# Designed miniproteins, single chains: the designs that were tried, part 91

Each design is a single chain, and the fold is of that chain. pLDDT is the mean over its residues in the fold that is shown.

## One batch from the design tools (miniprotein)

Design m3159
Fold by ESMFold2-Fast:
Structure m3159 (fold): chain A 89 residues (1-89)
Amino acid sequence: GSLKEEVLATAQRVQALLTEQGHEKLGQQLLDLTQEFVKAIENGDRFTAEIYLGMIRILYGIAKLLGASDEIIEELDKLIDLMEKLLKE
């Protein structure tokens, strides 16, 4: 699949894992921000995309503070890495 498809699929997996562990609202926020990030990339708006990635990094910190599982943190690390790679294309 494309890198954009992998970013969106990873964000959907993060949302599902967060929902399973009782953090449904955080999962939805992460998915929504990832979708806005992809839209910014598609529009050639790298600056706005970097802002959304920054917001995802803040939510990553919040997930850690809330005691999200190691599996969730691993998938979030993967999501952030994939988003960084998409920004470099």
Scores: mean pLDDT 90

Design m3160
Fold by ESMFold2-Fast:
Structure m3160 (fold): chain A 112 residues (1-112)
Amino acid sequence: GLSKEEKEEVRKLLEEIRENVEKAMKALFEGNSKEAIEYLEKAIESANKLIELARKVNDPQLLKYAQEIRDILNELLDIAKRGVKKEDIPRLIGLYLRLIGILLDIEKLVES
C-alpha cells in the first residue's frame, strides 16, 4: 500500500484538482473563459503529478483514476477554449459530477 507521506501527497493533489475545477466552473458560468482555462490548466498540472505518483508507487487502480481525471479535464478545457454554448451546460455539469465521483473513489482507495 501507499506510505503515509504518499497518501498525504495524493490528498493534496486531489484538493488542488477539486479547488481549481470549482473555480474553473464558476468562471465558465460567469462567462470568463480565459480565467476558466487558467484554472483548468492548473488542475491538469496536478492531475499529471498524480499520474506520475501512481506510476512511481506502481498502483494500477490509482493510475487508471488519475488518467480518467486528466481526460475529463482535457474535455472541459476543449469546451472552454471553443467558447461555452448554452447546449454545452448539461455536458459540463455531467463532466464535473463524474470528476467529483472519481476524486471520492481515490479518497476511499487511499483510506484503506
Scores: mean pLDDT 90

Design m3161
Fold by ESMFold2-Fast:
Structure m3161 (fold): chain A 62 residues (1-62)
Amino acid sequence: TSTLVHDLPRPLSPEEAERAVAAARAVPGTLGASVDGSRLTVTAETTEAGREALDAGVEAAR
């Protein structure tokens, strides 16, 4: 398993956080995703799945 963290340039709104978490969790191999302020945390079965989930979450937060 791998846990990856990305600090976004600003805190996310509740709607942005919900989209980011949903997008990250939609990636196969994602075990969990959460947002705390500006920080997106993803836990995945592999580092590659974690990177894909992190990228998906960041894109959805835009």
Scores: mean pLDDT 83

Design m3162
Fold by ESMFold2-Fast:
Structure m3162 (fold): chain A 90 residues (1-90)
Amino acid sequence: SGEKALEVAKQSLLDAARRAGYSDEEIATLEEVFDEVIKQVKEKGLINDFDAIVKLAEEMAAQSTDPLKRRAYEEVAAAARFLKRLLEPE
């Protein structure tokens, strides 16, 4: 399911960020914003709509006044774009 794919992507992104030397605050923010995006798309019935997930994450990034949260939303959008490419082969 899209929810399971997003949870796997979340863990992979968090692990990659830790290996890349992200701070504990950056990791916590990334996890928080990923969970918020999953929650919002799940509540809207859009958990399998990767285009909607990307759009929501990009809109939340654009609306964020916190540079750390803005960057984290951009990274979530990038992860969702990557998942779309992998799960919707053309």
Scores: mean pLDDT 82

Design m3163
Fold by ESMFold2-Fast:
Structure m3163 (fold): chain A 108 residues (1-108)
Amino acid sequence: SAKEERAKEALDRVIETVEDLKADALAYLEGKISRREMMRRASIRMTVIIGEISELDLLGFHDLAEQVRKIARRLMEVVENIEKLSKEEVTRKFEEAIAELEEQREKV
C-alpha cells in the first residue's frame, strides 16, 4: 500500500541517519572531531529521527514508531556515555540498532 511504502521510506531515512550518527561517534573516538561537535551533530540527527517517528505515527504505524523511539533512546545513551565504551562496543551497539531497524522494515 502507499502507507507501507511511505513507512519504508521513513525507516530508510532513519537507518541512513543512524549510520551517519555511527560515523560521527567513531570519528570522535578516533580524535577527528571534538565531543562538542559530535554532540551538536547527534542533536541534529535526533531531530531528523524524531520527525520520521512522527511520520510513522501519522501513517498509523504506532508500534513501529515506538520501536524506533526505543532504539533512538538507546543510541543517545551510547553517545552520552561514549567515554565508558570501547570503539568495538560502540560499533556493535550501532550495528545491532541498524539490524533491528532493517528487520522492522522487512515486517512493513
Scores: mean pLDDT 92

Design m3164
Fold by ESMFold2-Fast:
Structure m3164 (fold): chain A 70 residues (1-70)
Amino acid sequence: SLEELVRRAGELALGLIEKLKDDPEKAIEMAEQAIAELQAFAAANDLSPAARAAVEAAIAQLRAKKEEIE
């Protein structure tokens, strides 16, 4: 499903950011890029409420991770 795809993409992005724990500037840049891509995806597509909620959840997790690193 699209919700599952978005969830997996968010998990992958978080995992990659975690691997950059010793380089906070790159970790922040990767989080910002992932957030921007998810926002662009949501803007370009007429998402179901469930898919939109999945995108919003992924963005929230990425924002929280970015704030943790900052």
Scores: mean pLDDT 81

Design m3165
Fold by ESMFold2-Fast:
Structure m3165 (fold): chain A 93 residues (1-93)
Amino acid sequence: MSREELLLFMPERVGDVYEITVQDEQGNLYKITVEVVGRDGDNFIVRVLSIEPAIPDEKIRSLVGKEILWGELVFTLLVNGYTIVGVRLLKAA
């Protein structure tokens, strides 16, 4: 998936579980697992299930267990220096 395709990625279905791979400015990789728990109009609500390995950024770490709009999650990652480098479907609804 290209960088532009990753930035435009939208979840497809409530109940799907995705693995988001992000990279920090030093090149460290982190895997964020999210479950699609709802829809609000054209937006999706996701629950952050886990982040592995443990992320040192408290703002990102504090998202574990929370429900957030997909667009807000992407924005929060980008403004805290994390680049999305992959998205993978782990489980279909």
Scores: mean pLDDT 81

Design m3166
Fold by ESMFold2-Fast:
Parts: C-alpha cells; structure tokens; sequence
Structure m3166 (fold): chain A 81 residues (1-81)
C-alpha cells in the first residue's frame, strides 16, 4: 500500500507545482491518508480509499484550466481532511 500512496502523493504534488500554497496542505492530507490506512483493518475500505484518491487525481489531470485544477486539488485536500 505505501508504494501506491507514495506515487499518488508524488503525482498530486507535481500537479500542485503551479500552486505552492497547496503543497503543504497536500502533504498533510496524504499524512492523514497514511494514518487512516494504517488504522483501517478492512481491506475493502483501504482499497476504496485508494481508488477514491486515484479518482480525485484523474479529475485534477483532466481539468483544463489552472482554476479548475486548483478547485480539484482543494477537493482532494477536503476529502482527506
């Protein structure tokens, strides 16, 4: 699980490169995700959380404007809060 989460965090931070103010909130959001995954005993819930994060990253990548990318990044941060 850690390798997948690390790749997702790296991708989200790369997508947030134009928005330096979102980089620390994203790191904290992924720290919370790692804590949630370490405490979660239900494998289906762990997989569901990872798939939801993948979905948010795809939404960010598919966004066409910087304003849309920022909004989708903020949605990912809120989801992981």
Amino acid sequence: MDSVVEKLEKRALELAKPFPELQEPLREAFRRLKERLSKEKDVAKQVGLILAVIGHILDIELAKTDEEKRAELEKLIAFLS
Scores: mean pLDDT 85

Design m3167
Fold by ESMFold2-Fast:
Structure m3167 (fold): chain A 109 residues (1-109)
Amino acid sequence: SLYEELLKISAEEAVIRLLKIAFNTDDVKVKKLNSLVTEITVGDITVEVEPLRGGFDKLIPKGSLIVDKENKAFLLGGKDRTIAVRFVKGEEKFDEVLEKIEPLAKKFP
C-alpha cells in the first residue's frame, strides 16, 4: 500500500510525495533554509518542515499524521523522525489539502 511505502522513506520525502499526490503534480520546489528547516512549495502552498525536538518526537507513533487545524500544521511520524509541517502560504487551502493527505498517510480498512 502507499502508506507502507511512505514508512520506508524519510519523513521529509514522505511529505514531498504526499503533496505531489494531493496536487497531482511533480512540480515541487524544495529549499533548505537552514540545517533544521526545509521549505516546500507546491502550487499556491508553501510549507516549512522541521524535526520535532525536546523528546516530543517519541510521543507521535510511526506512520501517524496528527493535525493541528488551529495552527495550520501537522505532525508526521516518519521512518527516521517525527517532523512538524506548517503552512506559511496558502493556509486557506489547509483543510482541502489535508482531506487528500490523511487517507494517503494512514492505513484504512
Scores: mean pLDDT 77

Design m3168
Fold by ESMFold2-Fast:
Structure m3168 (fold): chain A 94 residues (1-94)
Amino acid sequence: MEAVEKAEEFVKTGDVEAANEAIALAIEDIENQKGVLEEEELEKYFKEIEELDPSAAEVLKEQLERAGLKLSKDAAKTFILLLKYYNERLKKLE
């Protein structure tokens, strides 16, 4: 199962186990360099993550640079879905 599919399951159900599996699968894709993003797509996805959470984007960039790894497409989509979910819930608390 792909990381983004587990992230979508979490968004629909609120099941924390699905979120944990989505993150684990996203990390595995990054470590295995599976489905890595092209330079133009990489810049676009990082910009979207940065708009949602600048601190998370900075940490992710630093970790990837230190490891010599590139962000995968499925991992990027997974992180964006999770960040959008938490942003929506935080807005409802105000």
Scores: mean pLDDT 80

Design m3169
Fold by ESMFold2-Fast:
Structure m3169 (fold): chain A 117 residues (1-117)
Amino acid sequence: SVMGVQDILELAAEMAREGAEVGETREFRHEDPEKQTKQEVRIEVDRRIEIDGQPVYLFRVTVKVEGVDEDGKRQKKEVVFSVLFTPEGELVESPEAERILEELAEKYLKEMEEAAK
């Protein structure tokens, strides 16, 4: 079985509740032979920041998936995104959090484009 988005979010929440340190990483590899799918997930505590006076954990998540499409062709996909959690493991959703996540998404896209050269 492969990890879904909810599984990844639950892992980030757990790391926040456990007081994971900046730079701490967790990596998971999953394979579904029946669906010919391989998945690698890396989650990292990128930094601790403050949003609206509240301490927040900023996580960087990298998901790499290799599988076959509906036409039987092999595909590789890599997605990098950030999520924000309180130390209590609650997802942070606010206009300021959204702005920070949008800025980070643009930065990660640029980094991935530069790495592909």
Scores: mean pLDDT 82

Design m3170
Fold by ESMFold2-Fast:
Order: structure tokens, then C-alpha cells, then sequence
Structure m3170 (fold): chain A 70 residues (1-70)
């Protein structure tokens, strides 16, 4: 899965590619909270803190609409 690929890329230090895989995972399933967390984490490891915050806000908004806790 995209999520598993993202996790593997994180262990390899390939954070930009990991972020792309996590983004694909949340695009397939916006309720996949672990994939949203992975995306934010990968972006933070890249030092892209503004992007990480933006994706976190998007994740929270979608979780609220879907009725799931984040």
C-alpha cells in the first residue's frame, strides 16, 4: 500500500518520496488518520513546517466532516 511504501521510505531517509506516498494514501482514503500523520511527519522531517501545518489543518477539517477523531 502507499502507506507501507511511505513508512519504508522514511526508514531510508527518503522523506520527500515518503511524503508523496502518504499523500497518495490520504487521496485514496481521506479517513486514513495514520497516513495523514505520516504526511505531516515526513514534511516536518524535511523542515517544511508550514506545509505540515497546512496538511494538519486539512486532516482535522476532513476528520470533523467524516465524524472521526484525529
Amino acid sequence: SHFQRGMELLTQGRYAEAAEEFRAAVEEDPSYTKAWMGLGYALSLLGRYDEARAEGKRARALAKELGIPF
Scores: mean pLDDT 83

Design m3171
Fold by ESMFold2-Fast:
Structure m3171 (fold): chain A 53 residues (1-53)
Amino acid sequence: SEELIKLVEEMYKEGLMSESGAQSLIDSVKRGLLDPEPSLKVLKRYVEEKRAR
């Protein structure tokens, strides 16, 4: 969970995610509505693809 929250915050700082989007995702993880491990994998892939462009 901490790794996902940190990654989401980094994505927001880099402009890869909106503030509302980042907050909604963090809230969903904290509420147990979202599995952090698959989400972390998806977001890491997205960041890698954006940085590779």
Scores: mean pLDDT 76

Design m3172
Fold by ESMFold2-Fast:
Structure m3172 (fold): chain A 75 residues (1-75)
Amino acid sequence: SLLEATRRLAVAVAEASGDAALAAELARELDRVAEALAAGDWAAAEEAAARAQRLLDEAASKATPEQIAAAIAAA
């Protein structure tokens, strides 16, 4: 599914930053997005997605373009 593909890609990019705790937090927020969407809770999904976006932005700022490209290719 698109959510599973997005989760895998985002976590791979976060792992490329070398910050395992950040990658774990991002995975949790993406899991919360999936759960909220399944429950029809759009407000909770939006809040979790906003947190996931901030974590992904932080991870991307810590990784080189080459690390990001490798993570995308591996995902």
Scores: mean pLDDT 81

Design m3173
Fold by ESMFold2-Fast:
Structure m3173 (fold): chain A 116 residues (1-116)
Amino acid sequence: EEEFPYLVVNKLATKFAQAKQKKDYEALKNVIVEAIKLEKKYKSPPPSLLGLLAELYYIAGQEEKSNSYLERASKYKYADNTVADVKKVLERDKAFNEAFQKEYGKELAKAIEAVE
C-alpha cells in the first residue's frame, strides 16, 4: 500500500533511534542506505527526510553532505524546527557519532557510494 511520505520518514526515524539506542551498527548502516534510496524515490523530498539525511551523513563522517542537506531543509519555511532539532541531536550524540565513524566509517562510505 502507498503510504503518506511523512509516515514513511517517521518509521525510518524510529528505526534510526532504536538502532542508536542498541548501538546496532548494521541496523544504522541499513537505515542510511534506506534513507538515500527513499530520497531518490521522491521528486520533492519532505524537509523531515532532508533533516534525517543530514543526521545520517554526519554519523557516516560525510560532514559536507550533512551541511548540504541542512541547507536544503532550511529553505522550507516549516523546516526551522527540523534544522534546530537536527543540530541539537548532532551535539548531544557527538561521542557516539565519532565512535561509529571510527569503527564503520569506511564501510558506510562504500555502502553510500553503492546506492548514490
Scores: mean pLDDT 75

Design m3174
Fold by ESMFold2-Fast:
Structure m3174 (fold): chain A 68 residues (1-68)
Amino acid sequence: SELERQRAILEVMFEAMEKFKDLPLEERMKIIYEVGKAMSEAWKAGLTVEEVRELGKKIIDEKLKEIS
C-alpha cells in the first residue's frame, strides 16, 4: 500500500539522517538523494515494501563503510 511504502521510506530516510548527521550538507544530500532514488526506482520496478526498505538500508551500510 502507499501508506506502507511512505512509512518504509521515512523510516530509512530518518536512519540515514541520523547516521550521516556529522557530514557536510553537500555530502549528506548526495547520499540522501542516492538512497531515495534507488528506493523509488525499486518500488516502480515492482519490489515489495520489505525489499525496498532492505535496499535502502543496504545502500546506507555501503556508504557508511566508504566514509568510516
Scores: mean pLDDT 80

Design m3175
Fold by ESMFold2-Fast:
Structure m3175 (fold): chain A 61 residues (1-61)
Amino acid sequence: SVLDQDTFKRFARFVYKQYQEATDNPKGLSFEDNLVLTGQALNVDQNTINAVIAELKQEFA
């Protein structure tokens, strides 16, 4: 895939915020796991997925 890290990161932030606002989600995967699955479904490069997750973890620390 040719998705820019910035584009994927914006999507990831949006998903993360919605996930947090949702009341306890039964069997809710961590946002990291959810992003990995989503990135793979979109055929995003593994390095891009990992980089975005790392950046978001720093941002939300």
Scores: mean pLDDT 66

Design m3176
Fold by ESMFold2-Fast:
Structure m3176 (fold): chain A 79 residues (1-79)
Amino acid sequence: KVLELLLEALDLAAEAERAIRENGSLPEEELKEVEKRILELAKEIAKLLGLPDSELAKALELALEKHREEVLEHVKALQ
């Protein structure tokens, strides 16, 4: 099941990459939905691995927030 969740996360990343490649950017609303789903998957993986939900999810949330800011800055710069 952990492998299945990781594959789902990779599929979401591939869809986001394709959208960016085709449109030159990913709309903020779509980016937020992808990030939300990845965080949900991270929490489920943490439970399956016996890790505290907050530890893995919090670390990933911080990484996604940093990445989101970088992506939004680049999108705004392209405007």
Scores: mean pLDDT 63

Design m3177
Fold by ESMFold2-Fast:
Structure m3177 (fold): chain A 104 residues (1-104)
Amino acid sequence: SDVGLLRVEVSPNPALAGEPVTVTATVDASADSTVAVRARLRDAAGNVVAEASATGTVAAGATKTLTVELTPQTAGDYTVETTVTDTASGGSQVAELPVTVLAR
């Protein structure tokens, strides 16, 4: 794939129920590329309770940051599953990060 996933960050962690969590994906590219980022918030049972996506373009040799926002409705332990897809090749990379959501 011409696109590499360098880093995924989730903030704040811990988060608060009913408040947004920002998922930040940092990508690079070896060729001019269009990337799609999908973040899914999974509960402890593995259910997807929130999903957001963004698309962007990355120039050859550049690093780009894409952000999406997820709002957990209930307190608990969650996993943020972030998928970055190179739209030309269909190749994807996945990162999973834990996030703790506290009651407000």
Scores: mean pLDDT 87

Design m3178
Fold by ESMFold2-Fast:
Structure m3178 (fold): chain A 87 residues (1-87)
Amino acid sequence: DPEAKRREERKKEILKEGELLKEAFEKAKKYLEEGDNEKAIEVLKSLAKTSTSVVKDESGVEQVVMLMYNVDSDEIEELSVPLPPVV
């Protein structure tokens, strides 16, 4: 079934993107702790484009929402990272 095969390939891609997203998140977090908001933003912009969107949370803060594959539930989960303020 070519449709089932495409879903499996997409899940594998999302899993790989999840690894890169976690690494990018940790780098962005480190830059935020150092007060370097510009570098944090650049790292967040470098995240996987096909799996990301920008939404506002309940407090009006913009967040980058990313799709990650959860192996335990066999589902795609959403990961939110706050977009740092521009100074």
Scores: mean pLDDT 62

Design m3179
Fold by ESMFold2-Fast:
Structure m3179 (fold): chain A 94 residues (1-94)
Amino acid sequence: LENKEAALERLYQTAKAGANDWIDLVAEIADFSSEQRDELLAAMQKKLEELKEEAYQRVREDPSMSLVEIREQMEKALEEAMRELLEKEGEKSE
């Protein structure tokens, strides 16, 4: 469990860095205000923390679950979250 938890923390940090880079790029392309960028960043960070907690719970309940499966589930959930956050921010026009 400890080795898997350490790997999950590493996956989380990598996903968090990628999400920050993605938000910066999207904010620049869409000409978002600093407030809109900060809101997207905060929402994405919150989603990543939720995904991390879910991944930890799954590993504890089923230690046989592979890190590949966890990573794929997190990547899919992050892609969906990014899409939802972008749609929500787009609706705020001004």
Scores: mean pLDDT 73

Design m3180
Fold by ESMFold2-Fast:
Structure m3180 (fold): chain A 59 residues (1-59)
Amino acid sequence: MDQLAQKFEEDAKANEEASKKLEQESKEKGEQPTLVSAASINRSGAEASKMIAERLKKE
């Protein structure tokens, strides 16, 4: 159980970092819609993973 919660926490961090990188890349390349969309998707994934990790810790 702890390993599963840790995995979701790591996924949340990875998605947050990916979102930041995609936002930075979007700024450098003139705000391409694909990069903006990808950043938004990664941010949503990070929040979902955080919620799952918190629930697993309360098991």
Scores: mean pLDDT 75

Design m3181
Fold by ESMFold2-Fast:
Structure m3181 (fold): chain A 58 residues (1-58)
Amino acid sequence: NYTQKMADLLSEKGYVSEAMLLYEYARQHPNASKEESLEVMRLLGVPKEVIEEIEKKL
């Protein structure tokens, strides 16, 4: 599940609140695409540089 992997990476980078919201999104939307999960991170206000770093590790 891409959303859970992204949440793990956000948590590791110290974005704990954003990671918690993304875990909840993963629970409610188990079939969310990579593109959907990236958009959720943008809507949560995660910096573009951090999103790009996370995408490289997927």
Scores: mean pLDDT 85

Design m3182
Fold by ESMFold2-Fast:
Structure m3182 (fold): chain A 78 residues (1-78)
Amino acid sequence: SLIKQAVQKLRQASQYAQQGNKQKAIQLLNQASQLAEQAGDTGTSNAARILARQLQQGSDPQGVSQSAQQLSDELEKS
């Protein structure tokens, strides 16, 4: 399932952001965005892309980690 893969990528992105590995977190957020888009979930795709941009532009990695975790939890429930 594309949605299950997107959930996994968002959870991995959250963990790497917590570890301060911004480059890996950005890559995983972009992968989650692409998987969500392929599944027809434009909302999740856009949210993941925004989180990747925020992290790239110097936003707090802990905040991005929390947002990615919340997004993964919401996506798993749908």
Scores: mean pLDDT 89

Design m3183
Fold by ESMFold2-Fast:
Structure m3183 (fold): chain A 61 residues (1-61)
Amino acid sequence: ARPSPEEWIAEAVERLRGKSRAERQEVMQELVDRMVALGVPSSEILAVMLEVAAIADELEA
């Protein structure tokens, strides 16, 4: 089944831990590609990406 927004965010955050900036960009691209392939609405993709980006900034700090 298609993951919920909360599941997308949780998976992305776990995948981003301990990654370099370049690796994080690759993870974010893979996440977008997977959401598009599963027919997730563009507004939901944007919301997930913004939340993941905010959390990724905290993981770097």
Scores: mean pLDDT 77

Design m3184
Fold by ESMFold2-Fast:
Structure m3184 (fold): chain A 85 residues (1-85)
Amino acid sequence: DELRQEARERALALGYSEEVAELIAEYAVLNSIVPLAAAEEEAIADALKPEAEAAAKTVGVRAAMEAALKAAAERAIALQRERLA
């Protein structure tokens, strides 16, 4: 749980919400067990680009970054959990 705790604390220190910090922590732990390839991470980021742009127009840059990061983490976690199952 050291990876989980460190990832969570770093996310909170950067000013992310507790919800986003928990997702980042879970992703970090799962990535240490079932790492995603760089191409898979890039594909997830690419798919979220329109979503991040829409959020930036309505709620501002920080909220758009959090929404994109949350969605990316959720997709990555789902993919990693499928591989663990």
Scores: mean pLDDT 65

Design m3185
Fold by ESMFold2-Fast:
Formats: structure tokens, sequence, C-alpha cells
Structure m3185 (fold): chain A 64 residues (1-64)
């Protein structure tokens, strides 16, 4: 269901202090958003991507 995916994105965004649009852009591989978020969080772009992917997977499994 699309609703589970939307909830997982919302929970991930809330957990990291991001917007849902930023989480979606990171998952799509938007380099500009990755760099901006990484600088804001004090992480590398790779760390941001890994954390976002892990949290989305975690919340999708939890909401099932």
Amino acid sequence: MEEIKKKALENTARHLGLTVEEVEAILAGDQEVLDRVAKRLGLTPQQVRDIVEALVEYYEKKLK
C-alpha cells in the first residue's frame, strides 16, 4: 500500500529533522540535496544516504 511507504518516509523525515521531500530526493540520488543535508547534519553524503535507506526500510517493516 502507498500509505505504508508514505508513513515510512514521514517517520524517517521526522527522525532526522528533514522534510519528506528531502528524504525522497536522497532516495532518488539527488546529489545537491544529499550534499546540503550532509552539511546540515555534520555527516558525509554517503552516511546520510545509508542512514535514510536504513530508516526507511526499518519503518516500512515496522508499519507492516
Scores: mean pLDDT 81

Design m3186
Fold by ESMFold2-Fast:
Structure m3186 (fold): chain A 70 residues (1-70)
Amino acid sequence: MMEELEKEIKAALEKIKAGEDVEKNFQRLIESLTQLALQYAQEGNQEKADSLINQMIEASKLYAEKVAKA
């Protein structure tokens, strides 16, 4: 269900912010965001799908910042 994907996204993002298993949690975050975006696109909710794509871009910036400091 979408609610489960949203919980996984939130949990992964918090772990990345905390610097915990950044690479593993970034992979989980992108996979969950991609799955949720595809689901909304399939339902015809392109606005939510686009919002999730923007979240992927922001997550990639956060990941790059965390990796650059390591």
Scores: mean pLDDT 80

Design m3187
Fold by ESMFold2-Fast:
Structure m3187 (fold): chain A 92 residues (1-92)
Amino acid sequence: LEEELNRALALASGAYGAAAYHSKDEAEKQKYLEKMKEVAELAKTETQREGILIAGKIAAKEAESWDPEEAFKKAKEQAERYEKLAKELIEK
């Protein structure tokens, strides 16, 4: 479960980072950056939180090469899905 949780958190963080990069609105960008941080705070240790935040920053940089409109839509959808999965794993 810990490995699965950390993977889901990293995927959610990465997807929120990508959504932030491709956001057209500054308010939406800040919203997704805050979501990335909130997802990292769900990790049990400081080291895990740092790793999750790094994953988000890497994904945001990689998202630079993606098609903006499609990338934003998919990143947002994936981020919400992985965040939900991570929260379900925490409750189990």
Scores: mean pLDDT 77

Design m3188
Fold by ESMFold2-Fast:
Structure m3188 (fold): chain A 77 residues (1-77)
Amino acid sequence: SPLERARVELRRARLALEGMEEYLKQKTPENIKRAKALAEYAIDEARRAMEVGDPELQEEARSLIKKAEELLKKIDE
């Protein structure tokens, strides 16, 4: 179902953000590159999940996108 697809996409986004946080524990150039790739993946998966138009899933997706963007800002510090 579209809702099951969206839940899988949100799970993928959450796992990608966990991986991003793990890489950012040591801000080497290689880890920063991997973290940025994971952020892009998480944002893409969350945006796809929003397409089903479910308000709760859209709010969760927006929260995950915001978290990815906040972690990306911390790379520049």
Scores: mean pLDDT 88

Design m3189
Fold by ESMFold2-Fast:
Structure m3189 (fold): chain A 67 residues (1-67)
Amino acid sequence: MSEWKEKTLNSPEELREFLLEESKGKALELRVGDVTFGIYPLTDEVIEALSSLLGFPVKVGVRQTEP
């Protein structure tokens, strides 16, 4: 599955839940504006780093990709 899902995230906790729901054990791409991040594996350290980089609220796109 490679379609982008967009969501407005209001907190680091919403980011964590969204990424965990969309990953389902697959690699992810996260887009914020013109910046795209590849994520695999999805770890607490990665989620924490993204939370520190993003101001909330923020609109993001997420899609699954192959690792």
Scores: mean pLDDT 76

Design m3190
Fold by ESMFold2-Fast:
Structure m3190 (fold): chain A 92 residues (1-92)
Amino acid sequence: SVKEEAKELIEKYKEKVKNGEMTEEDAKELEKVAKKAVEAAKNTTPQNSFDAWMKQMTIQHYKKGLEYLKKGKYNEAAAEFLNAIAALLQIK
């Protein structure tokens, strides 16, 4: 579920974030899914160093996204939330 939602959001938003067009509403939609990605990552016991690194990246990108969101930097927040979601997709 969260991995399927993640793939759809990456495809939906990758061009828009590249063009600096992300709104507050877009950033908040990505925040919600990135939060689910963090929960999924935290509940995963990494089987190798790469999975451990991806788990850490999911959490770190989510936190950085929250900092940008607080500053009203919606495109930067969205980019960080997409990075968190993408990191979760790398965990097997």
Scores: mean pLDDT 85

Design m3191
Fold by ESMFold2-Fast:
Structure m3191 (fold): chain A 86 residues (1-86)
Amino acid sequence: MEKVEELLKKAEEYRKKAEEIAKQNGDHSRELGRRARASTPEERARLLAENDAYGKQATDEVNSLRQKAEEYRKEAEKLRQDLSKK
């Protein structure tokens, strides 16, 4: 039982990290969008390019963290099933 709880806790930690990064990415995109609307065409293009680069990096990190969370969740499920067969 203890090991199942540890794996579920690990899965939750990675899931929360992924959600936090996704939220920060969304907030960053909205803020840059507001700044871009008040900028010159050249400045707007630069800000949008920076937002795209940031968004791509954040998306890759979120996907990696979600994958790790899913792996820990599956390990916990297998362990729980094995323990129930005692």
Scores: mean pLDDT 80

Design m3192
Fold by ESMFold2-Fast:
Structure m3192 (fold): chain A 98 residues (1-98)
Amino acid sequence: MSQQLIIEEAKKLLEEIGVAVTPELEKNIKKLVDVYLLRTDEDQELAEKSIESKYGVKLENLTIETLKKIFEQSSSELEFLQTVLDYLRFKRPDLFQD
C-alpha cells in the first residue's frame, strides 16, 4: 500500500494552498490515511456528493483556488484534511488500491 505516497501528495497539496505542514499535521494526515485505505467505493461516492452539496463544486472541477476557499470555510482541521483526502482519492485512486 502507498501510504507514504498518499502522505507526500497530501503535503504537496497543502503546501500549494499555503498551509504549513507541521510535524503534528503530518501525524494527523498519517492517522487519517489509515482510515481512508479501509474505505469502500460507496464511502467515496457519498463523500463526493457531500462535497458537491456543501461547496457547490464537483471533485473533477476542484482547483487549488477552490481548495483554498474550502480551507477558509472549514470548521476544523479534520474536516479540511478529509476533503483533501477525498480529492486525492478521486484524482489518484491508484494510491488507495489494496
Scores: mean pLDDT 77

